# Designed miniproteins, single chains, continued (5), part 30

Each design is a single chain, and the fold is of that chain. pLDDT is the mean over its residues in the fold that is shown.

## One batch from the design tools (miniprotein)

Design m17017
Fold by ESMFold2-Fast:
Structure m17017 (fold): chain A 98 residues (1-98)
Amino acid sequence: MLEEALELAKRIAELLRKDPRVVDAVVTGAIAGGVGDPLVIDFDVLVKPGTTPEELAELARRAAEEASDEYSVKRVTVSAPRPAKGGIRYFVTVELER
């Protein structure tokens, strides 16, 4: 389960980095839940100025849906914006269910 979670996390991060609004996306955590608990993946994402948290949430949802047919997206959570060199940093959490 953990190796599967890390492979999914890396694929989602790669898909996020393909969007021109995303400067960088890094996996910061992946937690495989037990029965009834979602798979939880955490990212640190650097986006260009003007990218909204709603746009980033939609990008993350689409990346997760494209990354695997075995999981459905339960929830995407985007943190408050943090100013950074080159753009805005967000923590993004993607919760997936089988």
Scores: mean pLDDT 80

Design m17018
Fold by ESMFold2-Fast:
Structure m17018 (fold): chain A 80 residues (1-80)
Amino acid sequence: MLERAIEVLRELFRLLGFPDDEIEKAIEYLKKHDPAEVLKDIIESLREWYEKNKDKLTPEQRERVERLIAELERIYEELS
């Protein structure tokens, strides 16, 4: 499931406009620490960001973000 989490995180962060350097640092951090704990923190941060910024996204972007966050939440449940 870690490989799937990395794939989803790359897609989500790129969709949100994060630079590749920040995406790679987040992934390295996930790999070096407890993946479940790190993923939980990422999901909480993403949910908070999404609630503050969803009005700035297109309907298509909102649907994609919700889908990707839900996928991360499912992966977190598998790791917990």
Scores: mean pLDDT 80

Design m17019
Fold by ESMFold2-Fast:
Structure m17019 (fold): chain A 94 residues (1-94)
Amino acid sequence: REEEIETLLRNVRAIAEAIAAGDGVTAAVGGRDFVETARKAGLISEEEARRYERRILEAALAGDFEAVRRLVAELIESMRGLSEEERRRLLEAL
C-alpha cells in the first residue's frame, strides 16, 4: 500500500515537472506509469486504465497540458480505496 502510494507520488511529480517543462513525451510516459501503478494497486479498473491512458497520451502529445493536469486530477478523485490524506497528497503533488 505505502509502496504503491509512494510510486504514485513519484509519477505525479514527474508529470507535473514534465508539464512545467513543456515536455509532452515525458508527460505521456509519466501518465502511462501512473495509470499502470493505479491499476496494479486495484485503485482503478482495467477499463478506466485504458480510457485514462489513451486520453492522457492524446492530450500530452497535443501539448494540452491543462487537459493532462485535469485528467490526472480526475483519475485521482475517481480512485477507490484511497484515504482522504493519500488523495490530498497526490492532488497537491500535481
Scores: mean pLDDT 86

Design m17020
Fold by ESMFold2-Fast:
Structure m17020 (fold): chain A 70 residues (1-70)
Amino acid sequence: MKIEEVIEKLPEELSGTFGGRTVTVTKEDFKKAAEDLKIALRNMRPDMSDEEIDEEVAKILENAAKALSK
């Protein structure tokens, strides 16, 4: 599963600066975000398959992790 692969590549804890504040995000936070995003995308785009939703969520999480790393 693409979401699991993205989360597995992350450290247990990732810290970055957002809005001038240091934010710490854990693997569990990313897992929770993935679940919430899957529900939201399913409601917004019922035409998408579960696989397509997983791919979109994986991209969102990967982009978020990259933003926190910068």
Scores: mean pLDDT 73

Design m17021
Fold by ESMFold2-Fast:
Structure m17021 (fold): chain A 62 residues (1-62)
Amino acid sequence: GARAEQGKQVVANSVKLALESGASAESVISRVEELVSKGLLGITTLSAEEVIAEVKKAASEY
């Protein structure tokens, strides 16, 4: 649904900005996994597994 698509877009945009700022794909993925495990990411429209999958997809496409 639209809420889930918005969540995916937020994740993709955040990953792109991090990579453009010089972060490695591995560090971005590790940081997101850490935030998800601690409930600190704040994305409620996607499951933890969906967020991690979108981060890996965005990082692999960059």
Scores: mean pLDDT 71

Design m17022
Fold by ESMFold2-Fast:
Structure m17022 (fold): chain A 95 residues (1-95)
Amino acid sequence: AVSGTVVATGTLVGPLVVPEHTHPASELLRVRAGRAHVRVGYDYYVLTPGDSLLIPGNVPHSVELEEGAVVDYELFTPAVPYDPLALLVEAVRRV
């Protein structure tokens, strides 16, 4: 099972530009309507209704929503977005 703490949830409505940023939390995007343009590091995605994208923690990313776009988001911390990271087992514990 993937263990993580959900720290924030919300809905983004276009037109909207979320500039390039980073955070420790991983972010799950789900498109309900319209189109979202997402850059994750060097990769670029155009998401349409029904698409989901997991953005790993500490990776620079940006999100641009077209007019009529509706995207739900969830932030998870601490999250281990890659299988290789899960094999390290040494997680920084909260107090």
Scores: mean pLDDT 73

Design m17023
Fold by ESMFold2-Fast:
Structure m17023 (fold): chain A 72 residues (1-72)
Amino acid sequence: SLDEEFDKRMKELDKELVAEIKAAEEEEKKLKLPKEEIRKRAAQLTAEALRRIGDLIDEELARRQALKEALA
């Protein structure tokens, strides 16, 4: 179903975001970045994650609208 496809895409995005956070934390530890820089990077990753989630939702809404128009 469309809902199952959307749920799958959301779960895949969640896995990707978790992997990106882990990679960022490992890089920050390896480079021994100062706390202020770690905070800025965390804020940027959070903003990017929210944008990607928003884009996925917008894409799903557009897909549902297209389906409604095709069935009319």
Scores: mean pLDDT 83

Design m17024
Fold by ESMFold2-Fast:
Structure m17024 (fold): chain A 88 residues (1-88)
Amino acid sequence: MELKEKAEELGRKAEEALKEGKLEEAKRLAFEARLYYAKYLIENGLITQPPEVAAKVLEKLAEEAEKAGEFEVAEELRKLAEELRKKA
């Protein structure tokens, strides 16, 4: 499955869950969508920001995911941030 398509699909599912009143499911799907979109941008060299700045953005997103109880997504976002810092 393409990373961009997966991110878009997860985003649509998050919107559907929100409309159904499934707030926890919607939050999880939204964070997963953002994670896969970040992976897509990194793998395809579409990061327009310096790697250090992009890493800080991912670290902030990971903190938000952790506060929402999405620990697996937070861990993956931090790993992506570390990969970007190694390129800086």
Scores: mean pLDDT 80

Design m17025
Fold by ESMFold2-Fast:
Structure m17025 (fold): chain A 76 residues (1-76)
Amino acid sequence: ARKGEIDEEKLPKITKIFSKVLQEIADLLKETGDQKLADKLEEEIIKIMSESVKNKVSPEELEKKLKELIEKAKKE
């Protein structure tokens, strides 16, 4: 494989984090019925993912940031 911004060993961890966060958004949408909130969260997650790749943030730090975003949304 060609060298990219994401290490091959880290890619499966990042994919699992992303999948889990998308499930959390789906759960939040089911509880609140707020499609705009779900859409905003998806956009914010994509931004966080992009920034984390550019800044070489660890998968653990990425998961932490995404969990904080979802938890803040759920508290409303």
Scores: mean pLDDT 70

Design m17026
Fold by ESMFold2-Fast:
Structure m17026 (fold): chain A 86 residues (1-86)
Amino acid sequence: SAAEDARERALADARIAEVRRLGALVGMPQELVDRVVAAIRRAGEDPNLVLSAEEQAALEEVVALLKPFRDLLAAGMSEEEALAAV
């Protein structure tokens, strides 16, 4: 439905905002951030979209880069403390 499509787009937008915020905070290459954002946006627009090998690799790279930072945040560290630790 249109309402479900709007909800899926809102979830994609929230994920994009998180990726941009965390990517800027940890100093990710802008090109990598842009690739991940483009992949999330396209997946939100077309539910039948298959991510390319390049897009999937970019997503996996972002997850790998963010995992140590996310683990520290989950342990109760502030963003500033977690950034200093990685």
Scores: mean pLDDT 72

Design m17027
Fold by ESMFold2-Fast:
Structure m17027 (fold): chain A 98 residues (1-98)
Amino acid sequence: SEAIELAIKGGEEAIKGGLEAMKNSKNKKAILLGIAGSLGGIGAIFEAERLKNAKSAGISAESGGDSAREAGKLAGSKKAIEYGERGRELGRKAKELA
């Protein structure tokens, strides 16, 4: 399913964004939002692969991407922001196709 594939990719981008933000910051809020972004991405992959729920996975990827984007802004990491934005967009598209 295209929706499942997009949700997995969105989750992967959210994980990358969260990790990149955490790597580039000692700010506690940025670290917590980076963790939230990565956990949201892991949740998206689990929901897509194990539960076969593209809509739920898309929501998790979008939320994880949002958290990673905000973490990236606080960390001053353009790369983390870009990963978070991709996670958001892919998650949104997965949700729409589901």
Scores: mean pLDDT 91

Design m17028
Fold by ESMFold2-Fast:
Structure m17028 (fold): chain A 120 residues (1-120)
Amino acid sequence: DEVLKLLVDKLFEYILKKSEDEELKEKLKKAYEALKKDPTKENFLEFLRLAATALALLTRKGKISEDEAIKALALLMLFGEEVLGVPREELEAIVREVLKENGLEHLFPKALELYEELKK
């Protein structure tokens, strides 16, 4: 699980480096610090919603590829389930909703497929 924590740390830094939305960056930083201090389901779901939103906006702006977004979302879902014990249904609900709100719902089946492959 230390490897998953390191990968999520790297993903968080990558999102911050690519993002130009200062308000979203500040919210994401606060959510991540809250998660690191108190790794609860509630803190992770808040972090997941903000990280997924940032990834969706970066994808829409062409700052990252759809494949990069799919991999990042699959990693976040895997971390939430395997490290924090968050129910799969709650992870799927947030990712699907964020992608739908951003016109990227077509990415959800691919993110879910990769998440399932990573669990094997």
Scores: mean pLDDT 89

Design m17029
Fold by ESMFold2-Fast:
Structure m17029 (fold): chain A 70 residues (1-70)
Amino acid sequence: MSLLEKAIKRALEEVDRFLAENPRPTREQQIQTVREIASKLMEEGVPHDVVSEAALTARRYLDEHAARQA
């Protein structure tokens, strides 16, 4: 599994955990959780390009979830 695939998998696992506790998150909560995921990956030394892609994937996943809740 590539570094990018591992980062995306971890980001989505963090989003699933967040959604289990916050099934109808506000836009503010969605933005905050993506920032926290990106911050954690950066602190672990994941390259900026990989962190950026994982954060975008997490954001899209949350946007799709919000669309289904609307």
Scores: mean pLDDT 82

Design m17030
Fold by ESMFold2-Fast:
Structure m17030 (fold): chain A 101 residues (1-101)
Amino acid sequence: MSNQQQSQQLQRQGDLYLQRGDYDRAIDYYTQSISLDPNNSRSWRNLGQAYLQQGRYSRALGNYQRSIDLDPNNSQSWLNASQVYQLLGRYDLSQRYLQLS
C-alpha cells in the first residue's frame, strides 16, 4: 500500500472517531495520516475540526491554514478558519476569510 493510500485509510479512521466525538483518537489518526502524506489536505482540515471541538483554537487555525495552503480552492477550510476567528473575536480576520471562501 502506498503512503497516500495508508494516509487515506488513517484519515477515514480519524473521521470515524470524529463522528463519535472521540477527539483525542481522531487527532491521533489524523496526525498519523499527515505523517505519511503531508499533502492530505482533508486530514489537515479534519484535524483542525477536532481541535476546534476541543476549544484549541490556535491549533485549529494552524491546521486549517495548512489545508488552505494545499487546496486554496476548497471553500470549507476558509469557512472553518473564518468561524474560528469569529469565536476569537477577530471579526476583521473572520470577514476576510469568509470573503476568500
Scores: mean pLDDT 89

Design m17031
Fold by ESMFold2-Fast:
Structure m17031 (fold): chain A 92 residues (1-92)
Amino acid sequence: SMEELKKELEELREEMEKAGLSEEVKELVERALLLLEELKKTKDPEKKLELLKEILELLKKILILTNTGSPEEEREKAKEENVKKFEEELKK
């Protein structure tokens, strides 16, 4: 539901503040919340679909930036460790 989505976005903002994450994440959450309020006021099905697509794209960005266990973050960390191991092997 729309109320559940709003609650999840507010919880994400709180977790973000605890994690010390960037102002960029705050701006994305604020924007998503504003679009949810606009969605509640909209009766046109076509406009609702456009707003939902925009909200989903913002949620994807927020989840990527706030998910500390993301495959992308794990992959970058693994790359850095592999480079260090390779340099150590070359020095032997």
Scores: mean pLDDT 67

Design m17032
Fold by ESMFold2-Fast:
Structure m17032 (fold): chain A 68 residues (1-68)
Amino acid sequence: SSMEEERAKREIDELKEIVREDKEKGSKFTGPVTFEVNGETIVVPGTERIRKYVEKLQERKRQEELER
């Protein structure tokens, strides 16, 4: 539905903002981070902060699915 698409877009936008901030700060990139949202696979350059954010996002989604 459109609501799920909007949620996915916000999550992607937040991730892109974190990537942008980390690039501007000159953070060390160690390798790509992959995550799936709304059936799409997204690959972003990975810093420690980006990896932790993606891990938390994936954990939250798993918990929400299990609580159904």
Scores: mean pLDDT 73

Design m17033
Fold by ESMFold2-Fast:
Formats: C-alpha cells, sequence, structure tokens
Structure m17033 (fold): chain A 87 residues (1-87)
C-alpha cells in the first residue's frame, strides 16, 4: 500500500523531470511536484486511517503521469500554473 504510493510518486517525479527538460520551465516542474506530493501524502495518511487504495487506481495514476509528458503543450502551461496556484 504505502510502498505502492511511493512507486506512484517516483513515476510522477520522473514524468515531471521530463516535462522540465521538454519546456525548460522549472516553475511548472516545481509546482506540479509540490501539488502531487501533497496529494500522495494525504493518500498515505488515509491508508494509515484504514482506507483502501485500489491497485487499478495506482496503475491509472502511473499511466496518467506518463501521458502528461506527451500531452501537455506550451499553450496549456499558463492555465496549469494558474490552477496549481489556486490549490
Amino acid sequence: KLKELDEVLKTIKEAVKELEEKFKNPELAEKLLEYITKIIEKAKEGIKEGKEVEQSSLDAAKESAKRLVEEIKEEDIEEILKALDEL
């Protein structure tokens, strides 16, 4: 459970690093990592409280992280940064 969330976080960190290289935008990479790290930490706390995480959800999260590297375009960056600032 917790180890699987750590694996998801690792995959997402790798995807964000590729995004940083692709767009040369460290602010985007930093804000995405902070936001996702907060989500994973809250999920870990929920697991400690006895909530379950489905394996399919973890697999979907890893796949989504990989797709973000391919699908995010320059035109999306400003909207993503604004959304992250609101969170």
Scores: mean pLDDT 66

Design m17034
Fold by ESMFold2-Fast:
Structure m17034 (fold): chain A 63 residues (1-63)
Amino acid sequence: VETVGLTGVGRGPTREEAEAAARAAAEKKAQDLGATVVSQEVFHVTETADGYRVVVRTTAVRA
């Protein structure tokens, strides 16, 4: 078992949409690595002229 740290980045017109995109991106990265997500937390939120950018810290475990 190996613990993997992953970062998901998402953008969207609302903070909620950007956060959802960031979580989905991190989850996809974990799946691509053969890892299972065990925790996610919002690390950074940035307001932009066209919406929001959210960074999510994700911890996953790989066999």
Scores: mean pLDDT 83

Design m17035
Fold by ESMFold2-Fast:
Structure m17035 (fold): chain A 82 residues (1-82)
Amino acid sequence: PAVELSPELRAIAAELAANADEYTARWESLAPAQQAELEETAAAREAELRANAPSMTPMERLEAVAAAQRELAEQIRALAAA
């Protein structure tokens, strides 16, 4: 059984999924050094979320993951635009 998402969280997930090809293309356009920096930032964010997960509800965890994915997508766009 899938976890039931709020309409807002579901909309964010749908947006990220719909733009997956664009984000993949932007990621592949980045220099290896920029990719490494983003991977390091993503790993640090993942570690933070993992540490905080036991004190969160399932919905709060999904919202935190969605926010982290949104932030990463924005960082990819910003670096690709530079």
Scores: mean pLDDT 70

Design m17036
Fold by ESMFold2-Fast:
Structure m17036 (fold): chain A 78 residues (1-78)
Amino acid sequence: MSPEEQFFEAMERLLKIGRELIEKYPENKELLEKVKEIEEKLSKEVGEAIDQKDYEKAYQLVKEATEEIEKLKEEAEA
């Protein structure tokens, strides 16, 4: 799989996890705000990586953001 394909697949997974969190905890405003902050920061950093055609870095950024959202999910479920 190309780095570009890996990036888009990882991004799709990230968006799905974020949507599932919002759906499960719609009243947890603090959780939703943290997810939004992660997504906004990722969008800026990924945009710069793509501008440089560095899909490998873009993929790593998405992977790190996914790990952060998964941690938020674990905290919300505890």
Scores: mean pLDDT 82

Design m17037
Fold by ESMFold2-Fast:
Structure m17037 (fold): chain A 111 residues (1-111)
Amino acid sequence: MEAKAVVEAKDGPVQATSVTALVEAERPLSGTVTAKALDENGNVVGEGSADIPEGARGGAASVTLPQPATVGKVEVTVKDARGEGKLRVRAYATTSGFDSRLLGEAEVEVK
């Protein structure tokens, strides 16, 4: 089973050195979280993945960009998802100044 959320940068594209996608679940689940950072043209500028162990209520996928890039969207996918319920996704960008900024939030349902 696969669940996908797209987090759009609510205040417009942000120049970032890394992106972190935080996933919080209403119920315990397992699976693999994959986060893809996309520029304003929809090109993938970075990708990261992390496993959610069985019984956990969330996980985080970190994307280290090879060079600073403008990030407009973060696509978050939970692959091989086991369990059900809503996932809340928050995407944060770290800038060259080491500031962490909330890009946006999205919800996705695992069925």
Scores: mean pLDDT 79

Design m17038
Fold by ESMFold2-Fast:
Structure m17038 (fold): chain A 84 residues (1-84)
Amino acid sequence: SGAEESIQKLKKFLEESYEPFKLIPIDKEKAIELAKKLKKEAEDLRAQLDALAASQGVSSRSVADLYLEETLKITEEAIKAAEE
């Protein structure tokens, strides 16, 4: 039910973000591993943006922040649902 639906959303997200995945079926386990990697990369990028903003004495809020927040939310929810 909910877990299967979340995994299907994750596969679609990966297919839309990574063109090569449209050409081959992605195993559920592989999709989750890719989501974990994407989440880590998004967290690392967020930390770099925060460090840069701090050096300038300003907020790190930008259009990029919205994409990173959405990426973290989607990947975290999909990983959590799949690991249940």
Scores: mean pLDDT 63

Design m17039
Fold by ESMFold2-Fast:
Structure m17039 (fold): chain A 88 residues (1-88)
Amino acid sequence: SVSDKIKSFQRTLLDMVENKVAQSDFEKEVKERLQQLYDSGATKSQLESAMTAVHMQIVLEKVVSDAQLQQYQAIMNSALKEILKKKE
């Protein structure tokens, strides 16, 4: 289901942040997973909510610096905007 794919997506991104993967690898994964969710019929609202939830969990876990958090947020926002533009 789309909800199961969203949960898998959130877990994958959080695991990448916790393991301090390179931002280039994080960007690639975000783009690939958002495309998979888009192809699976995820709504604009579901994609926006999923990305917000990931960001909030990164903030809560406190495993990255504020500068790193800002960079991860920028990657997530950019990828989300590109996917949402494709839906219009």
Scores: mean pLDDT 80

Design m17040
Fold by ESMFold2-Fast:
Structure m17040 (fold): chain A 88 residues (1-88)
Amino acid sequence: SVEEILNMDKEEVQKLLEELLEELKVEKDPEKIEELVIQLSEVLDLTRDKHPSLVVEASEKAIEVIKSLPLPEEVKKKLLKIFLTPID
């Protein structure tokens, strides 16, 4: 939940982000990849003010992972746009 994420300490946020990044690296279903990218974006948006250095590091890692996925360039651009756009 949003409340749980907002109350996470730095170590808990780091573990959650690492788990999502590892899932993203091995996921083969395009729909699930999009869902994981959305989840990463939400966690980063919710934790940015509290843990800015961790968010920067995790964002850079996520961008590298997305760029390395075995997907067409058009799909990668769509995922990067989703990731870099704040979720309302």
Scores: mean pLDDT 80

Design m17041
Fold by ESMFold2-Fast:
Structure m17041 (fold): chain A 74 residues (1-74)
Amino acid sequence: SELLAAAEEMYEHRLAALEARLRGDEAAAAEHEAKVLEIAASLPEEDLQAALDQLFAEHEEELKARVAALQAEL
């Protein structure tokens, strides 16, 4: 569905923004955050947030591993 595709795109951009922030790349983080806001503005917020929360829950262990790896490099 369009909603799920949008939620997946938001998830990828939010993950990229988090990684950029951890690296100190504020410009890249801002670009990804702007894309998240653009997608959020185009679709119903409640449904997008629910789908996004589900994606984060499904990928929780992967997210933790990525954050831990980035923090270990710092």
Scores: mean pLDDT 75

Design m17042
Fold by ESMFold2-Fast:
Structure m17042 (fold): chain A 68 residues (1-68)
Amino acid sequence: SRAEETAENAIETAKELSKNPEMSEEQKKIAEKLAEEIEKLKPEFTDENALEIIEKLNEKYGEELEKL
């Protein structure tokens, strides 16, 4: 489904971020946490809410990353 594809793409992006050698250990941990959060919420994703959920998580964790 589109919801599943959106979730998988977001998880993959977060996991790649956690492997980026230019990221600090703190930043990698935040990226890993983001991937885990998306995986936990994945069963609740619908085609209607998937993008909104991902956008909210990106805003939350993006701010956390900027503080480091």
Scores: mean pLDDT 78

Design m17043
Fold by ESMFold2-Fast:
Structure m17043 (fold): chain A 65 residues (1-65)
Amino acid sequence: SELIDEIITALEKELLKSTTTKELNDILEVFSKIILSLKLTTGQGNELSGKLVDLASKQVSKLKS
């Protein structure tokens, strides 16, 4: 889905700017509110959730040193 790909691209760009877990959590909270407002289909919601968890996990791993 083009919409899901655009959301993930925007989220990844913002997550890459985070230098602390607080900034990461703040970004995720903003995107969660946006996603909830989009009235996605079940399939779109599942795809987005999977990609969101993957991106968040990768960024958390980068912040842990």
Scores: mean pLDDT 77

Design m17044
Fold by ESMFold2-Fast:
Structure m17044 (fold): chain A 68 residues (1-68)
Amino acid sequence: SKMEELKAGLEKYADALLDAVKAGVISKELARQFLVTLTEKEADELGLSEEEKKELVEWAVAYFDEKY
């Protein structure tokens, strides 16, 4: 589904941001901000409701925090 493809893409983006944080290139705070911004933009482009968008952002942030 488009949602599964979106989540897979967000996981890859989160993994790249986590690698950058681990390498000392970017702060954890800024990496999280980038992830939230991209997730919101992708949700808007997919035409998700505000509730679905919030759930997707919460999912992406949880993934990022669990992997950190």
Scores: mean pLDDT 87

Design m17045
Fold by ESMFold2-Fast:
Structure m17045 (fold): chain A 68 residues (1-68)
Amino acid sequence: MDALIAEARDAIAKALPDASDEQLEQAARDTAAAVARFERLKGRVSEEERQAILDDTIAALEAKLKAA
C-alpha cells in the first residue's frame, strides 16, 4: 500500500504541479484505496484498470483546482 501511495503521489504531482502537498497525499491515498477495493472485489487489478483509477483521481483533483 505505501509503495502504491508513493507511486501515485509522484504521478499526480507530475500531472498537477500546482497541487498542494496535502492534496497530493489525499489523492494518492484515494488511488491506493480504490486499487485495493478492486483487488478485493475482482481478486486482481490489471495495469489498464490501475491506470484508469489513477487517471480518474487526477481528473477529480484537476476539477477541484479549476473550481477554486
Scores: mean pLDDT 79

Design m17046
Fold by ESMFold2-Fast:
Structure m17046 (fold): chain A 91 residues (1-91)
Amino acid sequence: SLSELEAIAQRIQALLDSQSVVPEAQWRELALQMARAMREAGFSREEIERFLQTMGAAHALSAATPSQSEEEVKQRMEEEMAKALGLLDSL
């Protein structure tokens, strides 16, 4: 349901706010939980892909340091977005 999606989104936001770097295993589990909830709520594969890419980008941004250039941060975001799409195979 929409309320379940909102609850998971709030948990993800709280985790990002509490930690500068979220362990990949925890991030993967939250991403999979949301993707499964979206699938059960009737979201398309394309919408789930966009969500997973957004999560990957957010994870990369949360791990960014002041010493990194904008180009380095963008590359990290693109790498994490691509990695997140691999989670579709786990649905």
Scores: mean pLDDT 74

Design m17047
Fold by ESMFold2-Fast:
Order: C-alpha cells, then structure tokens, then sequence
Structure m17047 (fold): chain A 89 residues (1-89)
C-alpha cells in the first residue's frame, strides 16, 4: 500500500539520519522524488530533489536533522493513510 511504502521510506531516511549517513539520506530522498515524478507530481518531486541537494551541501549535523524532520513527516503521512485504509477493510 501507499502507507507501507511511505513507512519504508521513512524508516530508511530515519536510519540514515541516526547513522549520519549523508549519502544514504540523499539517495533515499532521490528515490522519493522519482516516485512522485512517476505519479505526475512534478512539483513535489522537485521539492524532494531540492531537499536532497540541501542535505548533500550541509554539514553532517544539519544533514541528519533535515533527514530526521522529513522522516517524521513521512511517518505522519503513513499513519494518516493507515487510518483511512483501516476504515475501508
């Protein structure tokens, strides 16, 4: 489901943040951007690419914080989608 996908994306990004793995965080943000581009949501995809570039150009602490905040937002969206999906089952 879309909720499962966002939870997996959030987990990967949160893990990269905790490990201060800037390259992993950038790669994960690019994967999320590619997903939105395939859905025809080009503006959202561009924002994720902009965030990926910002993470790449940040120091390790700032990069980790940016990735952590974005992971939190993805967890929140996954949680909302799970509530909607549970009501349809």
Amino acid sequence: SRAELFRQQADALDQAAKNKDKDAAVAQLQKIADYYKKLGKDKIAQEFLKLAEEVRNSDDDRAALLAEIQAGLLYMEAGVLELIEKRKE
Scores: mean pLDDT 84

Design m17048
Fold by ESMFold2-Fast:
Structure m17048 (fold): chain A 61 residues (1-61)
Amino acid sequence: MELSPAEQRFFALLTQLLNGELSLAQVEEAIRADPLLSPEQQASAIAAVRQLAASREAHRA
């Protein structure tokens, strides 16, 4: 697989969010604290995890 280290880390965070192992806030903090992510990548990653969390919240009832 040709994923960069930053992409691999992002994918791991998404997986943990989907599994309920990390909260949205914890995932956003991890993204912001990741030195391998550019500001553009951080913004895109945060937007993606927020969309995913919103979809999961729609199913909480």
Scores: mean pLDDT 73

Design m17049
Fold by ESMFold2-Fast:
Structure m17049 (fold): chain A 91 residues (1-91)
Amino acid sequence: ELEKKVEEIVKKLKEMGEKLREAASDSSVPREEVLKLIEEALKFGEDALKEVEELLEKLDLKEEEKERLLKKVKEAVEELKKTIEEVLNRE
């Protein structure tokens, strides 16, 4: 169950990154909309990371399993942040 939740979070983070790239590439999309998508993506990433960290603290899982699951979310958040930097640098 927890691993499925982590996979759903990772998938959503990737979808947000793709949505950001699409909006940034479309000259008909106002800059304000792109900035709003960036704010939403950053907030989702922060909230998701906190949620997973809190869940892992409450669960009696092996440290290796906790590290593996947390790493998946952190890597997805880092990839999203790289996408945000790429979008901002295209100004």
Scores: mean pLDDT 80

Design m17050
Fold by ESMFold2-Fast:
Structure m17050 (fold): chain A 102 residues (1-102)
Amino acid sequence: SADLETLEEILETNREVARLVAERTQEGYERALELLDENIRKAQSLNTPLAADIVGTYQALRDAIQAALDAGELTVDQEIRIQMLLMAASAEVLVAKRRLER
């Protein structure tokens, strides 16, 4: 299905976002925000009941990264929040994909 293909693309982009965030650079964060905006648009196109949850988690992740970028520094608590949101987003997309495959 088109939704299954979209979820695969979101998962691939999510891996690149995780890599960019791990670099802890301004350029990495700015590129991660661009990719998250793409994932949010893709998630909004999904015809699954889980789309709203996926969108919400990616929006929270985007906001957390933007806050770190705007502050010019990353606190331990902000880093933990970003990592937890990255894991949550990956889990939600995998659940949505598995439900469409079954």
Scores: mean pLDDT 83

Design m17051
Fold by ESMFold2-Fast:
Structure m17051 (fold): chain A 69 residues (1-69)
Amino acid sequence: MPSAQELLDKYIGPDGTLSAAQAVAALKELGLSEAEAVALLGRYVDPETGTLTREQALALLEEAQKSLE
């Protein structure tokens, strides 16, 4: 299973943010279903921009990884 940091480095944009679509893809690569990924993402994503900062994206991926252990 890839680590949260490996997935962050793989999917993060050059501006240091992660789009909702990229976050869903990263969560699915961890082993979450699309429905689980969308539900978890909704708790972290900025509702105005639809993106996550690097710090929010890392926290999201670490929470997802921990929930699968």
Scores: mean pLDDT 79

